# Designs tried in a protein design run: designed miniproteins, single chains, continued (5). Part 72

Each design is a single chain, and the fold is of that chain. pLDDT is the mean over its residues in the fold that is shown.

## One batch from the design tools (miniprotein)

Design m18491
Fold by ESMFold2-Fast:
Structure m18491 (fold): chain A 66 residues (1-66)
Amino acid sequence: MADEEIEEISRLEKAIRDALEKLGYGKDVTLAAFIAAMAHAGRDVTLEQLVADALEIHKRLEEIFG
């Protein structure tokens, strides 16, 4: 994954977090909604692949912005 792609993902993630914070939902409901959205969006890939991709993205974000 390119560094520019990770920077774009980071900007989008921040925008999503800011939008969700404005809605005032608790962490449990927000996390459950994210998991449901990921399951729906990733229906054509395995759960193992989704977890691997999520861990890689998290690692890259920490390496660049950590």
Scores: mean pLDDT 67

Design m18492
Fold by ESMFold2-Fast:
Structure m18492 (fold): chain A 82 residues (1-82)
Amino acid sequence: IEEAAEELIKKAEEAMPDLTPEQQNLVKRAIKELKVALERGDLENALSVAETIRDIARQAGLKDLEEASEKFVEKLREEIAR
């Protein structure tokens, strides 16, 4: 989980210059919300935030960010299902 979250955050930060100002604000808020959710062990909220980042990446055509968010979503779903 932690490794996949770090990779997602890294890819989101790397993608910032390729996002619109509105998308940048949404992703910055999502990163903060994701960090808080993970600190609290709130995997359901972490999943929701990761899916939001994935949807933004998909709309923006940012393949690396989309792939990182999809991997994290898959890993979160596995942890929640346990």
Scores: mean pLDDT 82

Design m18493
Fold by ESMFold2-Fast:
Structure m18493 (fold): chain A 74 residues (1-74)
Amino acid sequence: MLSDEEIVEKILEAFKKAAESIKETYAGDPEKARLALDALIAGAVRELEELGLSKELIDKAREEMEKIKEEILA
């Protein structure tokens, strides 16, 4: 069984890979890339909430996903 911290790490790893794919798919459309990334962040947060993770860990995961989003869109 994964620890809560390991679950966050796996979600962040998956998000980073998905974000790289979205950047490639929407290379000429940053607005669509941003919307797709925002939807992924919302989905990941919901999944972590459904798994019963603490608000602190969920907030940390959201912050890291937002950082990855801005790096991808830069």
Scores: mean pLDDT 83

Design m18494
Fold by ESMFold2-Fast:
Structure m18494 (fold): chain A 70 residues (1-70)
Amino acid sequence: APLSPAQQKIFEAAGVSNFSPAEQAAKLASLVKGKETVYMLVYASMKVYGVVGASDKEIAEKINEFLKQS
């Protein structure tokens, strides 16, 4: 899913905009895991900011690993 400016602002508000995409994903998943909105934000960040060498499937699998518990 495409990352909107609003999603980017939520990302910045979470205090993770200066982190790498992987660190952003891990931090957001840790803070509010198990919520669909957070999944979309984390997924969109990893996709938009470019997890090196990762396909959409691989990004989704990484996010699901963090969020699968709820």
Scores: mean pLDDT 52

Design m18495
Fold by ESMFold2-Fast:
Structure m18495 (fold): chain A 86 residues (1-86)
Amino acid sequence: GVATLSPVVLEEATPDTLRATVTVSGSAALEKLYFRETGSGFETPPVPMAPGQTAELLLPKEDVERIVWTGQQAGQPEVVVEGTPP
C-alpha cells in the first residue's frame, strides 16, 4: 500500500496563532512525519503515523512564512505537502 497526505490546512486559531493540520491517507502507514516552517527553520521531531491519523500544530502567526509536512514510507518516494498563511 501507499501512504498519502491530505492538502495542508493552515487556518487562524486565534488572532495571534495559526493552526496547521495534515491527515495521513492512503493504505499504508508513514514511518516518519515531520513539520518544518521555512522562515524560522522550526522543525518537529519525526513521528510514525497510521492512515487516518491527523497531526496538528499551533504556531505564532508572526513567525509563519511557509509550512511543509514531510512523510516518509520505506521503499516509496517522500510525500511533501506545503502551505502558506491565508
Scores: mean pLDDT 83

Design m18496
Fold by ESMFold2-Fast:
Structure m18496 (fold): chain A 67 residues (1-67)
Amino acid sequence: GELEELKKALREATELAEAGKLEEAARMIQDVALRLGRPEAGRRAAELALKGKGDEAGTLLYIESTA
């Protein structure tokens, strides 16, 4: 479902961010959020990931997916 896709993308994005691939991580987050119909939440989470705040980005999208 949507939540499982979001969790998988956040996990992969976190791994990319830890490897220093912040732009790739941000792109994955935005793509998933767009498919879920939450592009603005995806943009904000991508900005957090680009700043190295992957945990905050993941929390933001998880809240959006469960609200």
Scores: mean pLDDT 71

Design m18497
Fold by ESMFold2-Fast:
Structure m18497 (fold): chain A 96 residues (1-96)
Amino acid sequence: MLYKPTPEVKELLKEVGVTADVLTPGEIRRAILEYAEKKGLIRYEDRPHPNPERGLVKLPVIDARGTKLGELLGIDRATIEEVMQKLIEKYLEKVE
């Protein structure tokens, strides 16, 4: 499945050298992770494991506060999966 990003998302992707008009979900995910790494936004956060007996597990989250990404999506902290869900819902136009 291919997506056409909105101008705001294209500007974010351009910061990590991605200028294509149409992208796969995997290419967008990779570009967002490169953006987060470049800006030093990756944090590890304790979240419940699906198996309650295992307690909390540290997951990588993106601390998007005060960034263009955070302002665009209205998020403070989110996993990459949560970021991708919001992008697909509002900021990515399905091409196929």
Scores: mean pLDDT 78

Design m18498
Fold by ESMFold2-Fast:
Structure m18498 (fold): chain A 67 residues (1-67)
Amino acid sequence: SMERRKEIMELALQVAEQGTEADVMKAKLRDILLKAGFSPREVEEFLKYHGVDFSATVDLLEEKRKG
């Protein structure tokens, strides 16, 4: 969903702009994504790709939902 795409991107940018350490970023992202309604599996998938590209991670989550 495009709405989910925007949500993940917005959360990622918000955390990045806070200028926090990687481990703290992961902890905050996990909490935020869970509160935003993502499943624990989707959150783990996102965090696994945290250092690559948030856009690619969004695409991965959408493909899993379609499969």
Scores: mean pLDDT 61

Design m18499
Fold by ESMFold2-Fast:
Structure m18499 (fold): chain A 90 residues (1-90)
Amino acid sequence: MEEPEIEIEYRFDSADPDRPGRVEITIRAKKPEFKEKAEQVADDLAAALERHGARIVRREKISDTEYRIEAEGVTGEQLGAALREVAARR
């Protein structure tokens, strides 16, 4: 995988490593021409997180090229599975 069109950054906050935690995910298009793809990735990721048992607390459009999702009740394994599902979909 060379340079991706969409960048996904996440921060997983958990006070207890064995407990489902809260995650903040930022989806960013590398260029404005990929803004529709960033929106699709944000939608797909939110749906994947919910399928893996997470609760979406907030979903926000930060700019034309940036979206943010906040979810809770997700383990590191479930987050990884959701991210892989979205990456495979491209």
Scores: mean pLDDT 77

Design m18500
Fold by ESMFold2-Fast:
Structure m18500 (fold): chain A 102 residues (1-102)
Amino acid sequence: MTEVERRALELLRAMLESLKPILPPEAYELYMKAVDLADEALRAREAGDREKAEELEAQAVEALGKARELISTLPKEAQEKIRAALAEVAARAQALQDEAEA
């Protein structure tokens, strides 16, 4: 469980670094903030602090929402490239989770 989540966050960070040239700087910062908050939430859950984990997860969701709003202002070609890259990361994360459940 935890290892799959950590690997998913590593994939997200690597993907964001590769997308940095096409992401607005503000959107890149918000995605990185969301990943950092998700990592902190995972650590809080490991420590047994479920309330703190839920607060950090809510903050991560808010940061992702703001990043998506910024992306929606980009040219369609840039939006499609970012969407495809994020979908690939999500598919890899899901495949890792499916392997852990098998």
Scores: mean pLDDT 76

Design m18501
Fold by ESMFold2-Fast:
Structure m18501 (fold): chain A 99 residues (1-99)
Amino acid sequence: MSPAERALARGREAYAAGDYESAIRHFEEAARLSDTAGSALALALIAYAYIQLGDYESAARALERARALAEQVPDPQLRDGLLALVDELERLLEEAKRA
């Protein structure tokens, strides 16, 4: 397991436990250690954690950064999957802001 994969796993564990602040810290480490696609995924997960915390401004910034990185991914299937995830989370964010 790479350091990036380990950080991602720790982030997911913290998220599952409802510890969104710890999840964000681990996902930030994962993004720093990852390639472009892995960083895009980690930023999308950071956005999801910020939505759970009600920090919609930070969530929006994380999604903007995730989209920019996803657009740079050379593999079309992986790029499309990451962009679809960002689109879904952008819709979730807009719904959460209106609730």
Scores: mean pLDDT 90

Design m18502
Fold by ESMFold2-Fast:
Structure m18502 (fold): chain A 82 residues (1-82)
Amino acid sequence: TTGTLTFSSGLVLPVEQLSDNTYYAKNEYFELEITLDDKTKTATIKFLTTNTSVKGTYTKTGNTITIKIDESPETTITITLK
């Protein structure tokens, strides 16, 4: 399944669902993997180019996943699946 990943800043990336809880997005600047934990409602965003990770909490409504970054709650990432 494919879709769109949007940062609250307005940056948009194509996204691909690799598994029920894992998503991959890449452009010329970023390569990242997002893993969701359904039990804790947490998300881990791994920046593959720099090998750094940030954590957040997520909500899922239909085909839309909204992730709120723990250390920067004004920053959100929205995944919309086709």
Scores: mean pLDDT 81

Design m18503
Fold by ESMFold2-Fast:
Order: C-alpha cells, then sequence, then structure tokens
Structure m18503 (fold): chain A 77 residues (1-77)
C-alpha cells in the first residue's frame, strides 16, 4: 500500500507502508521540515518500537497512521 507524504516545499514522497525502512526514511525526511521536532522524534520511536515488538516488521495500518499524523503536523504548522 502506497501512502503519499507532502512536504512543506511541495515535494511528494511515495512510501510503501509494507516496507518499514521506507517509512523510516520518509519520517526522517519529514522531520527536517517539522517545527515540532519532539513529536517527529516520537513518531520515529513509535515505528522503531513496533519493529522491535514484531521482529523487524510493522503493521501497514500502524505505519499509515504514523505517516498521517506527521502529514497533519506538517500541514498545521
Amino acid sequence: MIVEVTLKDGTVIKVDVSNPEEVLEALLEALKYMENVAKGIGAILRLIGEMLDNDGKVDPETAKKILEEVQKLLKEE
């Protein structure tokens, strides 16, 4: 499942939420544009926690929710 993240400069990142590494890379890129760095780091830590609990895998719906929360923060800032 592909989720799109739109950065503050208009760049669109397409993320396969079945790939935790792509989700992590998208979160790290989004973090560069975030004013609320603490919430951005929290999203990354949540993804890492899910990977640790699930032998390096992440539930696609959980990954999608994390990306949607970050997208909302980027739009509201």
Scores: mean pLDDT 80

Design m18504
Fold by ESMFold2-Fast:
Structure m18504 (fold): chain A 96 residues (1-96)
Amino acid sequence: LVREETLLLFRRLAVEAGLYLAERRLETKDVPEEVREEIERKLEEVRKILKEIDKLIKELEAEKDEKKRKEILKEIEKKIEEAERLMDEVEAKLQA
């Protein structure tokens, strides 16, 4: 459980770092306006997911029931996977 929580927190930090780097790349990258708008929408979605993850982490820290803690961890993992998928899509568009 401690190892699983640590890995999820590391993955969340990787997504946050990727988001920051993607925003910096978008500032200097010459992309068509339609593609830029699509990337910006995906990055905004990632920001919202990260805020949801942060709320779930706070709920996890306050929760003492082991069954509920496992459900919160599962929700965090699903949110991280969604954010990672969106970041992969952003990366593909930035490399084009």
Scores: mean pLDDT 84

Design m18505
Fold by ESMFold2-Fast:
Structure m18505 (fold): chain A 69 residues (1-69)
Amino acid sequence: MKYEGEEALNLQLLLRSLGFTDVGPLDGVYDEALKEAIKKLQEKYNLPVDGEIDDKLLLFMFIEKRLEK
């Protein structure tokens, strides 16, 4: 699924809240900066590094954000 608008913006905000500041501007655009931030998240948590986000990765990110509170 292509992320744009509110979905991409929410993903940018979530990645920043987890400490991944390389997400770029909060503009709601799925660009190379956002893809690189996803790859860094995948590398940090020992997941396959493909820069793609699915429902399982989104759920994992929400769980991690909740645990970091």
Scores: mean pLDDT 68

Design m18506
Fold by ESMFold2-Fast:
Structure m18506 (fold): chain A 91 residues (1-91)
Amino acid sequence: MTLLEELRRLVDDPNASVDEIVEGLERAVKEFKENADKLTPEELEKRYAELSDIATRVMERALAAGDEEAVQRVARLKAELSNIYYEKLKK
């Protein structure tokens, strides 16, 4: 099972803690950063879109929980995700 598939399951699980979901997103963003140079432009765009959609859902769960620290962590991860994507588009 891929980290992306695990993260989708965690976001859809009402029993998963916000910390578990944010940690899942951190792992998925790290994997994206490590593998971005190996992806084609189409694969890079698809992965970025999928991770951005999931990050938005993680943000919604953090906001619903009133977890301000988790909200800040997700905001930083969304910024890192954008930086990875746009840096790879320049090359």
Scores: mean pLDDT 83

Design m18507
Fold by ESMFold2-Fast:
Structure m18507 (fold): chain A 71 residues (1-71)
Amino acid sequence: MESKGVEEAEKAKEAGDVATLRSILHEERDNLEAVLAAAEALVELGETEPIRQFIASSTDEALVAALRALL
């Protein structure tokens, strides 16, 4: 089941809205699916720095492992 955060990430990706994708990484940090959708969109847009910064501040081991797999 997709969350509102996943839908927002998909729309931001289509618009090339990197700022919204960065916001989703921070606001939806308790929603693994939304964070992964935003991170995948950022990688596709060539913006890996926000993902690296998020990994450095995250304490969720599963989320960090999944995000590192995208880099």
Scores: mean pLDDT 77

Design m18508
Fold by ESMFold2-Fast:
Structure m18508 (fold): chain A 58 residues (1-58)
Amino acid sequence: SGAEELAALGREYGARAAPEGLERLQRVTTGAVIRVQEGGDAAAERARVEEAGKETEA
């Protein structure tokens, strides 16, 4: 599902995240997954996780 793919994307960025950014990335990813599960726009939420992930890369 789109939510599962989004959670996987968050985990991939999390593996490369700077420690100080990891908590924020996890929060963004969790919120995005919940919104997609509730019928939100998966493409928009994916872009949000990608931006947070890139900002948190070590």
Scores: mean pLDDT 80

Design m18509
Fold by ESMFold2-Fast:
Structure m18509 (fold): chain A 83 residues (1-83)
Amino acid sequence: YKEQLYSSMTEKQQEAIDALDEAGVTDPAKRALIAGSTSDVELQKELAAKYAEEGDVILPEVIDIFSSLLSDEEKDELARKVL
């Protein structure tokens, strides 16, 4: 059970990283915002507002793709690894 879960998590993390790289999101702050979108609401709002003001329109599209690949818990773990 646990072993199967870890294997699945590794595959999803790989897909998430590929999606972020394909979208050109290499900045650690943007990756943290996307990966941790459901874990830290205050940080998410602050970073989202900052990137929206900078006119980075790719962020919402990348978040949509990322959300379909990972669960809330997996997003939080990926954010910790990216930072």
Scores: mean pLDDT 57

Design m18510
Fold by ESMFold2-Fast:
Structure m18510 (fold): chain A 57 residues (1-57)
Amino acid sequence: MSAVIRQQLEEAKQKALGVKSEEERLELDIDLGVLSLAAAVLQDRQLLDEVNELYEQ
């Protein structure tokens, strides 16, 4: 996983902990969609699993 993708994943995890509004949830869902696409392109199963965990929050 690239350092940029790892940073984006960590930022998404922090956002998930602090989501208080529907707008913040929508922004998080967009970020998760981008990370999910990156996981598919990179064939990174760990990234995909971590993104799926954030969708469940």
Scores: mean pLDDT 76

Design m18511
Fold by ESMFold2-Fast:
Structure m18511 (fold): chain A 81 residues (1-81)
Amino acid sequence: SMEEVIKEAEKKVEEIVEKIKNAKTIDELREALEEFGKVVEEMEKNGVPQEVIDKLEAKVLKAFLENRERNNFTEEIRIKM
């Protein structure tokens, strides 16, 4: 059901957000974002409303921005690549 798909997606997003918050390398950030891409694909395939997808995407993006703001070395790694 759509409700079960949304519930599973929310749980996976919480795990992805935690991975992003704890990420210390660009590769860890990339892997977490790739996992989120798969979650979005599954939600779209199951007809989840765009508003729900957008809300979960905002949570992931917020975690990414907070990671970048807290970790000067993350920005330094990105620039050096």
Scores: mean pLDDT 79

Design m18512
Fold by ESMFold2-Fast:
Structure m18512 (fold): chain A 85 residues (1-85)
Amino acid sequence: SLLEQALELLEQMYNSNDEEERKKLLEQLRQLRSQGTGEVKRILDDLLRLAETGLEVSKGGSGVGKSILRRAVEIGQMAIDDLKK
């Protein structure tokens, strides 16, 4: 599913310390968002905003950026679980 693919990309962003790799993963997340519709698109929009914020904050040398990315992973996982019902 699109949300499972987004979760995988977010987990890769969280585990990466390479800014170039993180930017490539963010672009892949943007491509997934373009394929979403309805509720899935809204969730992907929220996850994308958190990922963008996490990467921007990470550039400032703050651990907060990683915390934001971890939060995006948690939200993505909750959304997958909720949509299975």
Scores: mean pLDDT 82

Design m18513
Fold by ESMFold2-Fast:
Structure m18513 (fold): chain A 66 residues (1-66)
Amino acid sequence: ADARARASAAALVEVARADPALGAQLARKTGIDAGAPELGERAAEAIRAGDLESAFRLVAEAVQRA
């Protein structure tokens, strides 16, 4: 459900705001678990670049596909 995907993405972005390295690692794992590792990797790159808006969208997309 879209609400679940948004909630998961919001929680991950809050982790990334406090600890970008941990947030990037969780984004990669979320992508793998969702069957979309490419989205998780792109989200991790966005987190490292400080682009949390793109990271949110990419994580939400990955979770929605799961």
Scores: mean pLDDT 84

Design m18514
Fold by ESMFold2-Fast:
Structure m18514 (fold): chain A 91 residues (1-91)
Amino acid sequence: AKSPVYEFVKKALKEVFSETDPKVRKVNLRNLALLLQQYLVPEDVFMEALKEVLKTVKFTPEQKEDFIEALKKYTNYDVKKVEELIEREQK
C-alpha cells in the first residue's frame, strides 16, 4: 500500500489541476507548494505522486509553467527533474 502522504499529494495535485480559472489555480499551486515544504514531503514521494497524476491529468503549457514557478519559489525540489518528468509523461 502507498503511504498516506503519497495519497494526499496525489489527491491535492488532481484537485489543483482540475481548476479552470488561471488566477485561482496560481493561488492553489502556491498553497500546494508551501504545504509540501511545511510537511517536508520527500522529493521521491512527490515525484511518484506526480507521475501517477500525469497518467490521467493532461497539463497545458500554462499549467506546467505555473506549477514549475511555484515549486521553484516555495520548495527545495529539483525543478529540472519535475520538468523532465512532465515532458516524458505528457508526450
Scores: mean pLDDT 81

Design m18515
Fold by ESMFold2-Fast:
Structure m18515 (fold): chain A 79 residues (1-79)
Amino acid sequence: KKYTKEEILEAMKKYDKDGDGKIPISQVPQVFADLGIVPPEDFQQLIDELDKDRDGYVDYEKLVEKMEKHPAFKKYIKK
């Protein structure tokens, strides 16, 4: 079923143990599994664009914004 932006952010925050607004890239597949979201084939490119410093973490507010703009995610995100 479809989720609001806020519901997706709350799912991401579950993995933000340090409260810094970032999650490990290695935990992103688990967040998607929790939400029943199947990432598109180009999803790794989106992650690489967000992790420019190669620190292995992604800003999840920016990740959700990218997801809202990506056609493959529109079926999971409601207004």
Scores: mean pLDDT 76

Design m18516
Fold by ESMFold2-Fast:
Structure m18516 (fold): chain A 87 residues (1-87)
Amino acid sequence: DDIEKMNENWEKIKELAPEVYEKIKEELKDATSLEEMIKALKKVKEKVKEEIKKKEEKGEDTSVLKETLKNLEEIIKILEKALKAGE
């Protein structure tokens, strides 16, 4: 069930990185279509990737952010699958 899987990914992001979860909610508030939602989530994904790179350059642990990124990528994949299927 893609909905159940997506809900699990959302809960993981909320647990691992509440700040990323709030950023996603803020970016999604103006999204009125599936395409706009995907675009908003990809924008957050880019910011998370940038933060990971900055932390790795400083030798800081990025395991939590990498797990957060994985869960966000899974949500994006589910939404892209829905868009490609025409619903």
Scores: mean pLDDT 83

Design m18517
Fold by ESMFold2-Fast:
Structure m18517 (fold): chain A 97 residues (1-97)
Amino acid sequence: DKEKDSILKLGESTISLIDRTMSDLKAALSSNNPSPSLRSEVDSLLSELDSLKSQLNDAIKDYSDNPTDENKNRIYSLIDQIEQLIGRGNALIQKIL
């Protein structure tokens, strides 16, 4: 199923993007001395990204096992949330650098 394969690849690509963003945030913290407030915002965002990564992995598995519209829409909803947090992460990196 071409649609199923495409959606699973989209989910996997999003997981990779989360991993990169988390790595970049951790690197920015390690190489710079940001304010305690900015450090706290990054720590909070890392926790949110880790939680959404776990949820997206579960959604990908559920959709792989049962490719329903409900399971497909859950993947898209999680990706939309993740993209918003990645945008926030990139903005925080710019504030740290």
Scores: mean pLDDT 90

Design m18518
Fold by ESMFold2-Fast:
Structure m18518 (fold): chain A 98 residues (1-98)
Amino acid sequence: MEEKVKEVEEKYKEAEEKALAKMLPLAEKLYKGEISVEELEKKLKELIEGEKDEMTKKFLELYGELLLLQARGETTPEAQAAWQQRVAEMYGVELDAP
């Protein structure tokens, strides 16, 4: 593998980890029932708008969408599969069978 590919993968991983770290307090509050859907939506918008790194912002939007689905009770197998496919697309990986 070329060094350039490794650098891109590393940056994607760092961006995802930063997004997850910012989401973790909100996810914990959601799982404990300490945050409303309205409050979650508001705080997610604040995190996304405040993020200056474009890749981290995209991961915040992606994971925020998952948290909102969980908060609304809309986590269907189809929604989970679609979300996982979008994660793979962010890394340039195809999940579709050829």
Scores: mean pLDDT 73

Design m18519
Fold by ESMFold2-Fast:
Structure m18519 (fold): chain A 56 residues (1-56)
Amino acid sequence: APPRVLIVESDPERRAAGAAALAAAGLEPLTASSMEQAKVILDTERVDAVFTARSE
C-alpha cells in the first residue's frame, strides 16, 4: 500500500498543492489545517509521515 503522508498547513492553496504533489509521487495524502485537526487524524488514521509548515 502507498505510504500515507499528513500535511499540516494553514494556507489552503499550499495545503492543496502539497497534497497534489504527494499524490503525483504515488503517496496517499492526508490534510489538516491546524495542529488540532492533525491530532484527530493521528488518533483515528494510519499515518506514515508528517509534514508541517512550522518546526516551532
Scores: mean pLDDT 79

Design m18520
Fold by ESMFold2-Fast:
Structure m18520 (fold): chain A 96 residues (1-96)
Amino acid sequence: MIDEKEVKAALAVMYAAIGDRLAEQGKYDEALKTYVEALKLAIEADDPQVARFVLERAAEILEKMGKKELADRYRKAASDPENAKQAAEELIKEFE
């Protein structure tokens, strides 16, 4: 049986990889929007590990955009699995 949550977690990882590629090109706004889509999928998958790694990538892009205080908040949340889902939901609201 194909697990819908497993498919969503895999899609989240793929979106994060696309975001990484956009960030390498200096397209930080597009990378951040792509990480937001990855976070939405990670939340729907109930996968805190995927949410954490996407939050760390989003925080790096926020720092490169000069949003250091926001980046520091999301990096801290990414270090704690219990806070990762809440931080992901906050980032989605802010950049969606």
Scores: mean pLDDT 80

Design m18521
Fold by ESMFold2-Fast:
Structure m18521 (fold): chain A 99 residues (1-99)
Amino acid sequence: MEELELEASAALAAMILSLLKKYPESPFTITESHVEAIEGAVKAGDKETAKETLRLIAEKLEKGLAEASEEVLRRLAELARELGDEETAERLEEIVKKL
């Protein structure tokens, strides 16, 4: 992967995190592009931004304020496990089971 691609993905993940923090009650659609941005942040070494973003995504999904495909949810759960955030991974897996 090119460094510029990872830097752009990390920046996008930081923007997603900022929006989730500022607008916790606003509806949000989680797409494959959002997953790729979070994966890019992990690869760039910004694990804190990735973990926090995943936690806020799980919170929005639990509140019914976010929509995601089963594939997207499974990828987010896998990322949370990769980051060692077992609590967030379990929360995302429970959301998948309720679909």
Scores: mean pLDDT 80

Design m18522
Fold by ESMFold2-Fast:
Formats: sequence, structure tokens, C-alpha cells
Structure m18522 (fold): chain A 118 residues (1-118)
Amino acid sequence: SRHERLAELFKEVDKDGDGTLTPEELAKFVVKVLNDESLELSPEFVKRVKEELKNGELSEEQLEMLKRILAAGLVAARGLSLEEALELAFKTFDKDGDGKVSEEERKEFVALIKKELE
């Protein structure tokens, strides 16, 4: 199932097995999800996201999508509720705890994703 496949992909990148991802592991997880044909993501959606990320653009819409991808992985791999998974996903992107993802944090994450897409 899609749920089981998301759990497998999450576990492949979670090298320390603690159920949390570093920014590098998160970028790898996102790229694996976008490249996984068994998840049956829209080809048009996948192409658009890859092109936007390749161009170094991380909009609020793209950031929310990445947050949802991480939350889905956390639900699948750790059995968290969607609410708990979304809170943890938000904290992963919000390193300073101010409720915002800084432009600097976005640029670092885009660079990591671009490296994994190449």
C-alpha cells in the first residue's frame, strides 16, 4: 500500500532509527517520494515540483507540500496521528521555534534537495 511504501522510504533515510530526520535526510526522503512510481503521484505534479526546486524556488505552497510529505512519512513510519505528525514536521523546518521558516533555512533546504535531484 502507499502507507507501507511511505514507511519503507522513511526508514531508508532515517539512518539513526530515532524516527526524526536531519535536513539532509529530509531532502533525500522528499526526492525518493517524488521519484517513487508506486506512490502513483501525478506525473504533471512531480514534474512541476522538480522544476521549481531545480530553479531554487521554495514558495510557501511548496514548503507546505514538503511539510505534508514529511507528516505522511511520520504517520506511516511512527504511527503518529496526523495532528502530531504535522506539529513535528513544522518543528523540523522551524529550527528557532518562532513559528516561521526563515529565508536562510529555505535556501539551505533547497540546496540539499537540488543536490539529491542531480
Scores: mean pLDDT 72

Design m18523
Fold by ESMFold2-Fast:
Structure m18523 (fold): chain A 71 residues (1-71)
Amino acid sequence: PLPSMEDIMNGIAELVEKNGGRVSTEELIDYLITEFGLSRETAEAIAELLDANKDGYIDKSDVDRAMAGLK
């Protein structure tokens, strides 16, 4: 079974916190593949969605915006 989007977002929030408040898109993609078993294509789509400002990093604000959209 695939993980829920909420589980994915919670995992990303933990990764961002451990990385001192932001993580690169490549580090996020690798994390999603290794931790949740996602395909690279799915992980890249999630990273692209979260990196709305296209700076190559995901921070807490990016995760908070995405999680608000799931409620």
Scores: mean pLDDT 79

Design m18524
Fold by ESMFold2-Fast:
Structure m18524 (fold): chain A 60 residues (1-60)
Amino acid sequence: GAAREQALAHAGKAEQAVKDGDYEQAVQHLRDAKRYAAQAGDQEAVEGAERALEDAEALV
């Protein structure tokens, strides 16, 4: 569904932002990915986004 597609899209944008060294943008995209994953009922994706978010926030 749309929520799952948005979660994947934002996760991909976060990964690209990390590659570019833009940790502030990575944090924003990871927050969106987590919200959409929660809407999709994907608890594993929510937990993955939470972990990635903690790592990215440490680099801001």
Scores: mean pLDDT 86

Design m18525
Fold by ESMFold2-Fast:
Structure m18525 (fold): chain A 97 residues (1-97)
Amino acid sequence: SLEEEIAERYEANPEDPEVSELAIEAFRERARENPEEMARQIERLIDSILKEKKLPRDASVDEIIEALREATKEKLTPETEKFLEFIEELIREVAER
């Protein structure tokens, strides 16, 4: 499976910049196979952000994304930022439904 391939590559070379790209692709394949479950998981993530950051339920997508960026600010690496941008794209897609 793609997850097993990612795990093997990470174990062989933890500094491999392609590992983050493989993780994003694995996530995209899961979204293609079950878009409803992916949407549900993203909705739960949004709800968790609203609750943890004490944002109102009618908070804008931009406010939700800003709260997520603040939560990850101190641990942001180029690899983490690329993955975070992908998650932000998914949040925007789910919120526009």
Scores: mean pLDDT 68

